# Designs tried in a protein design run: designed miniproteins, single chains, continued (2). Part 8

Each design is a single chain, and the fold is of that chain. pLDDT is the mean over its residues in the fold that is shown.

## One batch from the design tools (miniprotein)

Design m4260
Fold by ESMFold2-Fast:
Structure m4260 (fold): chain A 67 residues (1-67)
Amino acid sequence: AAAEAGAAAGRAGDLKSVPLGMTHEEFLELLKKIKGKITTHNGVKVVDPETVEAVLAEVGRRQGEAL
């Protein structure tokens, strides 16, 4: 199941699979800030695709700020 879960987890924004150097705590703070939607599925908390888009936007902002 781990291999099959990989693709969906990446899209759903698995809380443990925080991409691009963002820490897990920073990701949770972002979720709180945007009131990100978190759903429990099979005992695991996952995030909605809209939250994934917000994470990508935050990463883009940080890259722009770093320049």
Scores: mean pLDDT 56

Design m4261
Fold by ESMFold2-Fast:
Structure m4261 (fold): chain A 60 residues (1-60)
Amino acid sequence: MKLRELLEEAADENGEVSMAAAIESLLKAGFDQLEAVQIVAEIAKDGKVSVEDLLKALEK
Protein backbone atom coordinates (compact mmCIF):
# COMPACT_ATOMS: atom_id res chain seq x y z
CA MET A 1 0.00 0.00 0.00
CA LYS A 2 3.01 2.33 -0.51
CA LEU A 3 2.56 2.66 -4.30
CA ARG A 4 1.17 6.21 -4.02
CA GLU A 5 4.27 7.28 -2.05
CA LEU A 6 6.62 5.70 -4.62
CA LEU A 7 4.80 7.36 -7.54
CA GLU A 8 4.61 10.73 -5.74
CA GLU A 9 8.39 10.64 -5.12
CA ALA A 10 9.04 9.87 -8.83
CA ALA A 11 6.50 12.43 -10.14
CA ASP A 12 7.28 15.87 -11.52
CA GLU A 13 5.59 19.04 -10.19
CA ASN A 14 2.73 18.32 -12.64
CA GLY A 15 2.02 14.89 -11.10
CA GLU A 16 3.30 12.88 -14.07
CA VAL A 17 5.96 10.17 -14.25
CA SER A 18 7.82 8.68 -17.21
CA MET A 19 6.79 5.19 -18.33
CA ALA A 20 10.11 3.84 -16.99
CA ALA A 21 9.60 5.45 -13.56
CA ALA A 22 5.99 4.16 -13.41
CA ILE A 23 7.13 0.60 -14.21
CA GLU A 24 9.93 0.80 -11.60
CA SER A 25 7.48 2.03 -8.92
CA LEU A 26 5.06 -0.83 -9.70
CA LEU A 27 7.91 -3.36 -9.46
CA LYS A 28 8.93 -1.93 -6.05
CA ALA A 29 5.29 -2.21 -4.93
CA GLY A 30 5.25 -5.96 -5.73
CA PHE A 31 3.79 -6.11 -9.25
CA ASP A 32 5.44 -8.50 -11.69
CA GLN A 33 7.42 -7.16 -14.67
CA LEU A 34 4.93 -8.12 -17.40
CA GLU A 35 1.91 -6.82 -15.44
CA ALA A 36 3.65 -3.49 -14.72
CA VAL A 37 4.56 -3.00 -18.40
CA GLN A 38 1.01 -3.80 -19.60
CA ILE A 39 -0.71 -1.47 -17.10
CA VAL A 40 1.64 1.43 -17.90
CA ALA A 41 1.33 0.89 -21.68
CA GLU A 42 -2.49 1.07 -21.49
CA ILE A 43 -2.51 4.35 -19.50
CA ALA A 44 0.52 6.19 -20.92
CA LYS A 45 0.21 9.26 -23.17
CA ASP A 46 3.27 10.57 -25.04
CA GLY A 47 5.59 8.47 -22.86
CA LYS A 48 4.19 9.86 -19.60
CA VAL A 49 1.73 8.51 -17.03
CA SER A 50 -0.56 10.49 -14.72
CA VAL A 51 -0.17 9.23 -11.13
CA GLU A 52 -3.91 9.68 -10.50
CA ASP A 53 -4.91 7.78 -13.68
CA LEU A 54 -2.54 4.92 -12.82
CA LEU A 55 -3.81 4.63 -9.22
CA LYS A 56 -7.45 4.82 -10.38
CA ALA A 57 -6.86 1.97 -12.89
CA LEU A 58 -5.21 -0.21 -10.20
CA GLU A 59 -8.00 0.35 -7.62
CA LYS A 60 -10.78 -0.62 -10.05
Scores: mean pLDDT 77

Design m4262
Fold by ESMFold2-Fast:
Structure m4262 (fold): chain A 60 residues (1-60)
Amino acid sequence: PELSPEQERIARGAGEIAAALTGAPEEAARKLAMEAVYRSGGDGFAALQAAVAGALAGEG
């Protein structure tokens, strides 16, 4: 799916923060954040929550 430059920036930031918080690989966290941004229409908070939750579910 094609994201806008702003959505890509939001997804990258959310993925980096989620990876730092959970210890998950940055690439995996970014994919989760990108999916959440795509579905929410650019909600960075939703992207961060989805990336953190998905990473924790994958680890636990």
Scores: mean pLDDT 77

Design m4263
Fold by ESMFold2-Fast:
Structure m4263 (fold): chain A 69 residues (1-69)
Amino acid sequence: MKEIDELLEKAKEYRKKGNLQEARLLELEAMKLSYEEAGRPEEVLKLIEKYKELVKENPELTFEELSEL
């Protein structure tokens, strides 16, 4: 949990500085840790790959918007 919060705070800092790609990588890492803590190891890889593809196709969308796709 603390590591996830730290990654999300770091992502906010990168977004504020305009480093959107770095922010997304940190958000993706937080997402990965969140799913692992939830005990969903079988879904982790599929969800991570799906998110990476959505980020590549829709770099302008926020994490919240991508999660709704």
Scores: mean pLDDT 70

Design m4264
Fold by ESMFold2-Fast:
Formats: C-alpha cells, sequence, structure tokens
Structure m4264 (fold): chain A 110 residues (1-110)
C-alpha cells in the first residue's frame, strides 16, 4: 500500500496543477493517512502533509501560497514536527493578513 499511497500523491499533484485544490487535498490526505499507518517516518508522509497544507491554502487564497512555501522550507530545515509545521504556517498566514487561509487550515487539520 506504499505504492498505492505514492499513486494517490502523484494524482494529487496533477489535480493541484489543474487548480483543483479541494480534490488535491483529499488525495494528499489519503496518501498521508496510508503512509502514516505503514511508516510514520517515511519522507513521503511528511511531503504529503505539506502538500495537503498547500492545497488547503491555495483553495482559499492562491496569493498566500508563497508565504506557506517559505515556512514549509524553513520548517523542513529546522526539523519541525508536522504539528509544529502546521502551527508555524497558521501563525505566518495570520501575521501576513491571510486570516481566511489560516482559519481553513485550523478547520481541516483540527
Amino acid sequence: SREEALKLFEEGLELYDQGKYEEAFELFKKAYELLNSIDPSDPLAYLAFENAILATVAAVDPAAVPVVGRVLSEGFEKGLSLEELKEAVIKALREAGFTKAAEALEEKFK
């Protein structure tokens, strides 16, 4: 089922590229859940979680995506946990004035 998770992840990327952000989110979420059940330390699980965050934000306000990308890059370099990464993104979005995007993340990832 790691191969199945990879396929879901790749399909999610294709949907994201088409601007189908909500559909992309659902596939990234499924990929993350499958990978987390197999091996929570798999780098693809982290990547699927990051892309679920990106898809959520892009669906609300694509202008907020660069703020998210910066925080995700910084979080990866610092070795942040997925929970710390999510909180850092929410904080950065609120500080930048992207309140609706921050609220959407809080709702989707509660």
Scores: mean pLDDT 88

Design m4265
Fold by ESMFold2-Fast:
Structure m4265 (fold): chain A 81 residues (1-81)
Amino acid sequence: MSPLERAQKLLEEADKLMEEGFEHLQRGEYDKAIELFKKAAEKYQEAIDVLPEEDTELRQQAVNRLAAAYIGAVAAEIEKR
């Protein structure tokens, strides 16, 4: 598997975790939502780390998605309080 193919797979896995996180958040399942958003953030970070330097657009998308994952986790933690 090339670095680009590995990064794309990690992004797909992270996007699925984000969808699951939002579904749990909408149901008031805050602990599960936090767990899923943190897992998504880990996968987005791994994707960024393995992306070739020339894939600047895909890297920027991954960085934006990583930020969204952290925002989701923080929102769920605030709602839990």
Scores: mean pLDDT 86

Design m4266
Fold by ESMFold2-Fast:
Structure m4266 (fold): chain A 58 residues (1-58)
Amino acid sequence: SAAAEEAYRAGKEAALEAGLDEESAERVGQGTGDIARSGMSAEAAAKLGRAEAEAAAK
């Protein structure tokens, strides 16, 4: 869905900005996209993905 694709992009971009490599960023994006497909809003999924990316970057 469009919402899942949007959440995927937001999560991946946030992970790259947080300093994760391409492989880790791809994994974060896939996770946020999957969460959006399971009924969470794209905005909530993107926030969760960003928090996960920031935690992983530490």
Scores: mean pLDDT 75

Design m4267
Fold by ESMFold2-Fast:
Structure m4267 (fold): chain A 73 residues (1-73)
Amino acid sequence: TQAAIDAVKKAATALNNGDYETAKRYAEQAIELAEPGSPLRASALFVLAQAYRGLGKEDEADKLEAEANEILR
């Protein structure tokens, strides 16, 4: 879980810097490392969605947000 937490932090930092490609890469790593259905995986999915919006991929972002919201139900 620490590796997943670190990946989410790196993704969020890249997102805040407008580095959407780096944010996407670290968010994808966090999703792979996080437990299925965990709040941490939901956080990683939200960061990935924001990275996709920054890249102009709104449909992909909407799907990722829907998946994250399903975890948090």
Scores: mean pLDDT 85

Design m4268
Fold by ESMFold2-Fast:
Structure m4268 (fold): chain A 58 residues (1-58)
Amino acid sequence: TAGEMASQAGKLAAQGKYEEAKKAALEGGFTEREADLAVSLRGSTLAGAGATIRAGEG
């Protein structure tokens, strides 16, 4: 479940919904610090990975 919650939070962060992404992570059982780190890491990593995945799958 942690991985699924992190993925969902990252997806929301990529859409610019950082507050919603953080709340989703918190409801998933993460601490505020962990939720913030997950959102920040996913936002940064997903931006690059999203371009690569799209190029590979498109």
Scores: mean pLDDT 62

Design m4269
Fold by ESMFold2-Fast:
Structure m4269 (fold): chain A 75 residues (1-75)
Amino acid sequence: TEEERLAAELQAERDRLKQELLASGTVSPEAAGKVADLVGIARGKGRAQSSESQAQALIEQGRQRAAAVDAEVRA
């Protein structure tokens, strides 16, 4: 159904984001996973429309938060 298709796309998007964050080398694997999960949850809750601009802003905020967490762990 349409719900199954949307769920599959959200899962693929989350996995792709996690892979991209890991490939960038900017954050730890744990932080990358948390950021990807946060973005996936936000998109899932919205359900109506996925705004690329808003999604990109969430990704950027998540990356900065992940970097801050990583820095705190290293401290």
Scores: mean pLDDT 65

Design m4270
Fold by ESMFold2-Fast:
Structure m4270 (fold): chain A 69 residues (1-69)
Amino acid sequence: TKEEILAKAKAAIQALVESGKLTQALADQIFQVVVSQFESTGTTYLSNDYLTLVHGVGNEVAEKIPEEL
């Protein structure tokens, strides 16, 4: 379901907070971008907004979130 897909995305993002790669505030912002993209397109493809928010964190966020979905 939509809720299951978004729950997986949230879990992947939260794992990066637990590993020290993200702050909770940045994680919340990234999750909102993922939710907005999914609600508008039915997909989690990466956008400039998403890439801007993950700048400096490295490929783990960019790769892990789409992979878990």
Scores: mean pLDDT 63

Design m4271
Fold by ESMFold2-Fast:
Structure m4271 (fold): chain A 68 residues (1-68)
Amino acid sequence: SSAEKIEAAAEGLKQALKNAYELGNKEGVEEGMKNALETLKESAPELSDEEREEAAKRAIEYAKELLE
């Protein structure tokens, strides 16, 4: 389903952002958030623009919680 595709794409990006955070790379987390949509265009090209935007939003929200 669309929801499952969005969740899978978001989880992949969340994992990348979490890895950067765990390495103490706060700049990498911030750049990952900034480039979230572009990253998803490359990693999940089969998703619609709206599905990629939703996945990016979920990953960015997760990363903001990590940085607080």
Scores: mean pLDDT 85

Design m4272
Fold by ESMFold2-Fast:
Structure m4272 (fold): chain A 87 residues (1-87)
Amino acid sequence: SAAAEAAARAAGMTAALKEAIENGKAAGASPDFIAELVTGAIAGLAAEDLAAGVEAGRAAAAYAKELGLEEVAARIEAAVDAIAAAA
């Protein structure tokens, strides 16, 4: 179904964003660098599929928060809100 395909796409995007956050943290990257990288990726994903990109971005923000990256989570949330508002 179209809904199952959309869910699979959002899940794939979410996995990629979570991996980017984990890799950035493991490498000792600054919160600014991680936020810039991830928000840029979300913008690209949302340009291809707005609904899936927004969903993946929100999941990535929640994951960053779980990892204690509060500033990264807040920046991702702000970027996702801006993308959703511009649509």
Scores: mean pLDDT 87

Design m4273
Fold by ESMFold2-Fast:
Structure m4273 (fold): chain A 63 residues (1-63)
Amino acid sequence: TAGSRARAAALLRAVIAGTASEREREGAAVMLQSLDGASVEEASGVGRGDKAAARRALARLEA
């Protein structure tokens, strides 16, 4: 849903800013797989706090 996409985008921005908790990073990874169809590798990167992976995911989600 639009609300789920907005929540995912907010979590991704927190990862990019370096302010996301481990739980928030894990939540972002799960939401990406559900909403964007991201690969396991890309979602795993976001879950580990990879800012580059988070930027790529946000760009795809916002397109």
Scores: mean pLDDT 76

Design m4274
Fold by ESMFold2-Fast:
Structure m4274 (fold): chain A 55 residues (1-55)
Amino acid sequence: MSREERRAAAERGARTLVAMGVISEEEAKALVERVVESGEDPTEVLLRAYLAALA
C-alpha cells in the first residue's frame, strides 16, 4: 500500500470513527498523520485507536 493509499484509507476510517462519536476531529487528524508517518496498516492502527477510546 502506498503512502497515498494509506492516507486515504486512514482518512475514511477516522471519519467513520468521528461519525460514530468514538473519537474527536482532532484525534482523527492525529491518527491519519500517525498512519502515514509510521507506515503501519491503516486497519490495525484504526482498530487499536477504537479499542483505546473504549477503554
Scores: mean pLDDT 78

Design m4275
Fold by ESMFold2-Fast:
Structure m4275 (fold): chain A 73 residues (1-73)
Amino acid sequence: SAQPSLEEYKRAAVVIARTTVERLAGRASREEILERAEAALETFARDQAVPAEWLPELRETLREAVERFWAEQ
């Protein structure tokens, strides 16, 4: 099987962000949600052996997605 692309990993980061915000909305602060989403992304990146060069861009994608989904509540 072909290795997932950076764009596919970015889509996964957006899903992690959305799922974390939806699960914790009204039960945690924005900062706590971001910390949980960041922890989930780090676990995902380790488990999927994501290239280290892509991690900064995936972390930025995740943070932007958390901010967007938080604002849309």
Scores: mean pLDDT 88

Design m4276
Fold by ESMFold2-Fast:
Structure m4276 (fold): chain A 78 residues (1-78)
Amino acid sequence: ALDHEIEAGVHEIRAAVHEVTARRFEKQGKLDEAKKSYREAAEHYRRAAVHYEQAGDTENAELSRRKAEELEKKAEEL
């Protein structure tokens, strides 16, 4: 359980870094780079969700899945 919680946290941090990078590219008009970074952030949130689920943390798993879906929609809108 603890190892899965740590792995989930690591993936959330990686997702946050990609999300910050994506927003920077978006502000600069680099839309293809922004799309790629938003999708990478979404993938890391999905990985975090899997680890939360394995740890028995259903609430954080659902939240992470929702964040992944929102970031994928952002990438599609750009």
Scores: mean pLDDT 87

Design m4277
Fold by ESMFold2-Fast:
Structure m4277 (fold): chain A 66 residues (1-66)
Amino acid sequence: SQKDTQKRLAIGLYAQSEISKANGDDKSADESRQQGDKLLQQAGATPQEQQQIQQQGQQIAQQNLS
């Protein structure tokens, strides 16, 4: 579904944001986070869903940074 696609894309964008931040690219980090936030708003995600999706993105980033 469109909402599932938007949520999946948001996870990837939050992961990109964390990776960019870790590499000192604050501009790319901010852009990726803003895009992720926009997708979750469009998907009608609840605050609980937003937090869970952000945490999933952080976990993916942490696996890539280790």
Scores: mean pLDDT 86

Design m4278
Fold by ESMFold2-Fast:
Structure m4278 (fold): chain A 56 residues (1-56)
Amino acid sequence: MTLSKAEFVAYLKSIDAFKDWSDAALESLFRKADKDGNGTLDLEELGILLGLLRPT
């Protein structure tokens, strides 16, 4: 499954950890996660991104 920028923002808004983030911040996060510039993110790429954002 792949997510467009709009779908990515909507998906993250459904997660408690990200519900307080602005749309602009989530769009910036999408751009950083979409390092190959194809305009979509795999769910695995999203999982890696969320892992990097969690405090260890």
Scores: mean pLDDT 72

Design m4279
Fold by ESMFold2-Fast:
Structure m4279 (fold): chain A 56 residues (1-56)
Amino acid sequence: MSEEEKREIVERWLTEAEPIEVVAEKFGVPKSVIYELFKEEIDKAVEELKEAVLKV
């Protein structure tokens, strides 16, 4: 799965406010894949927050 596809999955969940089950069905992937993508995005956001604090 490409980085672009991962981004589209996350963006659709945020913009359309659809249940994870519906998003998974639209992209033909198991819900576990969606959960894994969210973990990656959360970890990335945490690292960006740490970097922002360091940019004092």
Scores: mean pLDDT 69

Design m4280
Fold by ESMFold2-Fast:
Structure m4280 (fold): chain A 71 residues (1-71)
Amino acid sequence: SKKQKAVNLLVAARILYVGAEIENPELFEKHKEEFDKLIEEAVKSLDQGNYEEAIKKANELIDKINEVIKE
């Protein structure tokens, strides 16, 4: 289901978030506000039953974290 896909992507995003914080806490801190905003938007969309938006926001977060860790 789209709900399960949204949940799975948000879980994956949170795992990457924690990993990024552990790997380079100083670099992570520079982007924390941006990551937290995307998490908040994904969670709000999920809670509202807007699974497409939750998937979109979770993917945006995953992409952003992967972009940051390449620095």
Scores: mean pLDDT 87

Design m4281
Fold by ESMFold2-Fast:
Structure m4281 (fold): chain A 60 residues (1-60)
Amino acid sequence: MPLLAVVVKDYEAKTPDELTLKKGQKVLILENVNREWVKAKVLETGEEGIVPGEVLRPIG
């Protein structure tokens, strides 16, 4: 069920569980953690963590 998405807004991790993301990066959305947060994997690095879903746009 992973969904391909692009980062539409820079995000800086505030805890070790969060991902730092830069606009234009591609990620896989692995699951919804809750209403605001998703677990994602950065395609370029393979790093996984949680981020606000609002900074991601599904590509297809």
Scores: mean pLDDT 81

Design m4282
Fold by ESMFold2-Fast:
Structure m4282 (fold): chain A 57 residues (1-57)
Amino acid sequence: ARAAQIAALVAEGKAMLAAGEDPDTVVHRVAQRGRAAGLSPEDIARVVNEILKAADA
């Protein structure tokens, strides 16, 4: 399901941030994976926004 794919990418990005990865690198990598998985631009933007929100918390 698309919702499960979005949740998995958000979780992956948050795990990378927790491991000390640079937020710009995490966002770039997750966006590339989302595009490769066939997610819409809107869904990719949602994933990126959640990751950036987590990085600012």
Scores: mean pLDDT 81

Design m4283
Fold by ESMFold2-Fast:
Structure m4283 (fold): chain A 65 residues (1-65)
Amino acid sequence: MEEEVAEALILMTLGISLANKASFEDALKLLERVAEEALARGVDPQFIEEMLEKAKKAIEERLKA
């Protein structure tokens, strides 16, 4: 399903960013790019916004540690 694809892409991007110790800004750029691709594929914009907020929070918590 489209939501599953978007969630998988966002989580993969988050995992890669955290594994490489990317900066908060770099991680957000990657998430925004993934979100743009998901939107182009017709994923619900509200779902994308929710996933981005969750991912931003996770990245922020990780990078603060």
Scores: mean pLDDT 68

Design m4284
Fold by ESMFold2-Fast:
Structure m4284 (fold): chain A 70 residues (1-70)
Amino acid sequence: EEARKYAEQAIEALKNGDVDKAVEYLRQALKAAGHEEDIERVTAAVRELFAQGKRDAAIELVRRYLEKAL
């Protein structure tokens, strides 16, 4: 439940254009879910998509991870 709340905060931060805050929330979500091994891979993917201007794709990646892993 904690992990899901952090993931939802990450999505909100991405919608507001704050990728650094989104990555911080996503790190907390993955730690709470026991998926620490995925932190570097998932946060890097989100940062890359956001840097390419693919904000919606970054949001979808976090949302799908939340639905499948959290």
Scores: mean pLDDT 80

Design m4285
Fold by ESMFold2-Fast:
Structure m4285 (fold): chain A 75 residues (1-75)
Amino acid sequence: SSAARKAALEEKIKKMSEDTAEQAKKVGFSEEEIKKIIELITEVFRLAAEDPEKAAEVAKEKQQEINKIAEKLAS
């Protein structure tokens, strides 16, 4: 059902946000940077559920920002 799919999406976003915040803290990200990362993840996941094409556009526009975050997490 639609309600079950929305609940599953929100649970996935919560878990991803918690896991990402833990890893980012270990690497030395600031609280502001962690908030930005979580906002980005939340936006893309919610948008992907409603409009995958729009989500892909937003991801491409933010690709440089995403790459910088990924590089720092890999350090």
Scores: mean pLDDT 74

Design m4286
Fold by ESMFold2-Fast:
Structure m4286 (fold): chain A 60 residues (1-60)
Amino acid sequence: SMEEIKELVEIGIRNAEAAGDKKTVEALRKEGEEILKDPSTSVEEAKERLQKAGEEAGAK
């Protein structure tokens, strides 16, 4: 579960980097670090939180 969450964070960051959106990269790094502090976070919750962080930062 934690390894899956880490992979989701890495994928999100790579996608944001490919889009050239530095603000979204920073937002996803911050949200990913916060998610990884709590091992009780589910993969589905992690996906939703990362998607929301990306959308708020202006990423697709």
Scores: mean pLDDT 77

Design m4287
Fold by ESMFold2-Fast:
Structure m4287 (fold): chain A 65 residues (1-65)
Amino acid sequence: SLVEQAEELVREAARASRAGDNATASEHLRRASELYDEAYKKNPEEETYRKKSVLLRRVADRLAR
């Protein structure tokens, strides 16, 4: 599912960040945010997907700085 793919990318981002690779971590979180946004568009009643999309994008942007 889109959510399962997004959560795997979040785990990969955590591993990349621990290794000091913030660029790779940011890329994975950006993709995870897009997958949650897509999941929300298909299920607009699932507010959790919208919140996760927004939060993951913020973390990605912070790591890219």
Scores: mean pLDDT 87

Design m4289
Fold by ESMFold2-Fast:
Structure m4289 (fold): chain A 78 residues (1-78)
Amino acid sequence: SELARKAGEAASRGDVDKAAEYFLQAIKEAGGTGEDGMKAAGRGIAVGSRQVGLDPEGAAETAQRLVDLVKEGKLTVD
């Protein structure tokens, strides 16, 4: 989604708070924290990170970090 892309762009510049905001909104729009919604949001982050010139490994690391934060309960969807 567009929000997941923006989350990746924010994360790539070190703005973790803004990245988390967009990521949580993307999960919410995808129908919640189910596996498919998390997967879609993570993919959008990877795409967004690539668009701002990160390599594929950097994009994947950014996406995985945000997914892990949700799974650990450090980021929640209201």
Scores: mean pLDDT 64

Design m4290
Fold by ESMFold2-Fast:
Structure m4290 (fold): chain A 88 residues (1-88)
Amino acid sequence: ASPEERERLLLEAEATMVIIQASVGLLTLSRLPKTPEVEELKKRLEELIKEAAEAAELALAGDPRARERIKELKERAKKLMEEIEQLE
C-alpha cells in the first residue's frame, strides 16, 4: 500500500474511533435521568457522530481537509466525554 493510502485508512480509523466513543457516550446517557443537561449532551453526541462519519468519507476520498477536521472532532469528543464522566 502507498503511504498516502495508509494515511487515508489511518484517518478513517481515527474518525471511526470518534463514532464508537460517542456511541458509548449515548448509551451511558440513556441510563441517566432525563434532564435538560443530559438531553443537550445527547444532541451534541449525535451531531459529533454525524460529523465524524462525514470526516471518514472525506478521509477515504483523500480530501486534504480530512486531517484537520478529524483532529477537531477528536478534541471535541474528549471534552464531551469529560463532561459526561463528571455527571456520574
Scores: mean pLDDT 86

Design m4291
Fold by ESMFold2-Fast:
Structure m4291 (fold): chain A 72 residues (1-72)
Amino acid sequence: SAAQQEQAKKYLIKGQNAYQAGDYETAAKYFEKAAKLATSEGLKKVALENLAKAYEKLGDKEKAKKYKEKAE
C-alpha cells in the first residue's frame, strides 16, 4: 500500500505536468492512474478533482460530472 501511494503521487505529478502543458488527454490518463492507486482519501480526492477538470477541458461533460461526484 505504501508503494501504491508513492506511485499514485508520481502519477498525480505527471498528470499535473501534462495539464499545465495543455495535454489534457495525457493528464486524464495519469490522474485516473493516480486515483486507482491512491490509498489515502485525500490523494484520491485530489486525483479525482483533477481528473474531472481534465475532462472539462476535453469537453467530456458526462465524465467530468462523474469524477466530480466521486471526489465528494
Scores: mean pLDDT 89

Design m4292
Fold by ESMFold2-Fast:
Structure m4292 (fold): chain A 76 residues (1-76)
Amino acid sequence: EEFKKKIEESMKTMIELGAAGPSDEEAFLRTAVEAGISEEKAKKYIEEMKKGGGVRISLTASPEVIKAEYERAKAA
């Protein structure tokens, strides 16, 4: 259950940072499903991210890594 919570927290962090979406939607959906998040719910997170004007980043199980990756991608 902790993995699911960390993945959901990472997804929420991506939305809060204004990420335009995941860099790989298929990988994002696979990771979400493996964590116990429905594909439908994961797709809703992607739609929320599309409202952001930021960069695309990879989904990881760590919100801290998400923040670091976003800063790196934004600087590139």
Scores: mean pLDDT 78

Design m4293
Fold by ESMFold2-Fast:
Structure m4293 (fold): chain A 74 residues (1-74)
Amino acid sequence: SVGAEIAALHEEMARELAPLARKANATRTPDGVLTDEGARYHAEIVRRGRELGDRINDLLAEQKALEAAGVDPG
């Protein structure tokens, strides 16, 4: 079902982005500043989060269209 695909993408996002966030935070210098490596992890989080978010939004639009047509998307 479309709802199950949306749920699966949210789980994928959490599994993928949480480790990157931890790696970014772990790259902090002793004075608390993010390294260039940490900034690269943040850039990857933004990029991948956008990709997954766009996919979720596409599925949400599909779900809404199915509901408007009188179809239960499950």
Scores: mean pLDDT 81

Design m4294
Fold by ESMFold2-Fast:
Structure m4294 (fold): chain A 58 residues (1-58)
Amino acid sequence: GGKEAAEVIRRAMLGKPIPDDVSEEALKEALEKLKQADALHGDPVVKRMIKRIEEALK
């Protein structure tokens, strides 16, 4: 759910490991939100967060 996606984004922003108990749906939701932010701002930090979540989905 949205709460899990928000926690994933928060942890990725802080450089913390993504929780193993997070669903793929929450990871995908977090990724969609970060990709939207990247499209608007082009922040290198956001790009790194996107990459980390994509790696967690593999």
Scores: mean pLDDT 75

Design m4295
Fold by ESMFold2-Fast:
Parts: sequence; structure tokens; C-alpha cells
Structure m4295 (fold): chain A 72 residues (1-72)
Amino acid sequence: LEKKKKEREEAEATAKEAEENAKKLEEEAKEAEAAGAPAEKVTGLRLAAVGDRITAELAKKKAEKLKKEIES
């Protein structure tokens, strides 16, 4: 039980960090676009944000699964 609690906390932490990173990258992309940065830079930031969004979704799913196992 303790091991699963730690894994859930780690998954939740990963989800939060990835979500925060995605938000930061999305904001940077908007700022770069507004400042007239090259399309390649804006696209790169947006792709990185999408990657972090996917990581956050997977981590949230893992945390939910572990939560159900702990509460069972």
C-alpha cells in the first residue's frame, strides 16, 4: 500500500509539473508570436507544449489508476 501511495504521489507530481511546463510553453509561444518571432520558434514551443500536455494526461491517468487501487 505504501509503495502505491508513493507511486501515486510521483505520478501526481509529474502531471502537475508537465501541465505547468505546457502552460509556460504556450505562453512563451504566444509572446514570441506577438513579438514577431520566426515561425519555426513559435511552432517549436507549441510542439513542446503538446508533448508536455500528453505527458500530463498519461501521468494523471496513472495517478487515477493507483488511487483506485489504494481505495479498493
Scores: mean pLDDT 81

Design m4296
Fold by ESMFold2-Fast:
Order: C-alpha cells, then structure tokens, then sequence
Structure m4296 (fold): chain A 66 residues (1-66)
C-alpha cells in the first residue's frame, strides 16, 4: 500500500510540473498533501485503499480538464 501511495504522489508531482493552470496546480498540491497525510499516519489498510481509489478518480477528472 505505501509503495502505491508514493507512486501516485510521484505521478501527481509530474502532472503539477506539466500543468500551467494555477487552479489545477492548487488541486494537485492539495491531493499530494492529502496522500502524504495518509502515508504519515497509522491508518488501516482499507482506509488507505479507499482514499487511493478516490484520488485516482480525482486525477482522471483533472486529466480530462487538461
């Protein structure tokens, strides 16, 4: 689980670097911070999986706006 969250953070950082839209950059920063919060705290694996799936959906929606 931790490795998958770290890979998603890396992907979000790459999207942040490629984006020129300040609104999208702000959304990406918030998602990165949220994932880092769940990575740093001792949450059950099912909670981490649910957050991972929700953020993956959010990333898909952001990519559609780009």
Amino acid sequence: MKERIEELIKRLKELYEKSTDPEIKKELQQLISLLEFYLENDFPEEVKKAILELIEKEVEEIEKKL
Scores: mean pLDDT 79

Design m4297
Fold by ESMFold2-Fast:
Structure m4297 (fold): chain A 74 residues (1-74)
Amino acid sequence: SLEELRREIEELLEELAQKDPTVSLSQLRDFVRRQLAALTERYMTKEGVSPEDAERRALEEVRELLRELLAQLG
């Protein structure tokens, strides 16, 4: 569900902030919100998908990105 994806993203953000205390959790949340908005608009505009499907794809893409960033940090 979309709520589960949002929860997973929040958990990943908290873990990132814990591993690197020089990065604030609020800054990470703002960055993710901007990324989600941009990706959702891109999927809607370029691929013609529904707003709901675009949001789901954006959330999945951001989750993958955050998982990859965590793996890079160790």
Scores: mean pLDDT 83

Design m4298
Fold by ESMFold2-Fast:
Structure m4298 (fold): chain A 100 residues (1-100)
Amino acid sequence: MAEEKAEELKKILSEYNQEASVEFLKDMIRFFDIDKDGLISVEEFQSVLGTTDENELETEQQKFLYRVFKVFDMDNDGVISVEELVLVLKALGLDPNKVL
């Protein structure tokens, strides 16, 4: 599962500015890692996007985060595991200890 999510993220990164997208992903992870309960809720993710409606996504960063959320939320349970984020970052060749 983490490898599949990493492959989808690689596709997303190739469609956007990779350097800016990675920086935005790091900012997202730092924001959500505050309580360290191991789960990121859809409500927490919505607070960063400002909207739940795909048609209201105006910026490339919002569109990028929305697609990233959909990759992590492939099971449609409305929760992202911090452990899955760490595994996907490792699969992308990023060191989670340097981004978190």
Scores: mean pLDDT 62

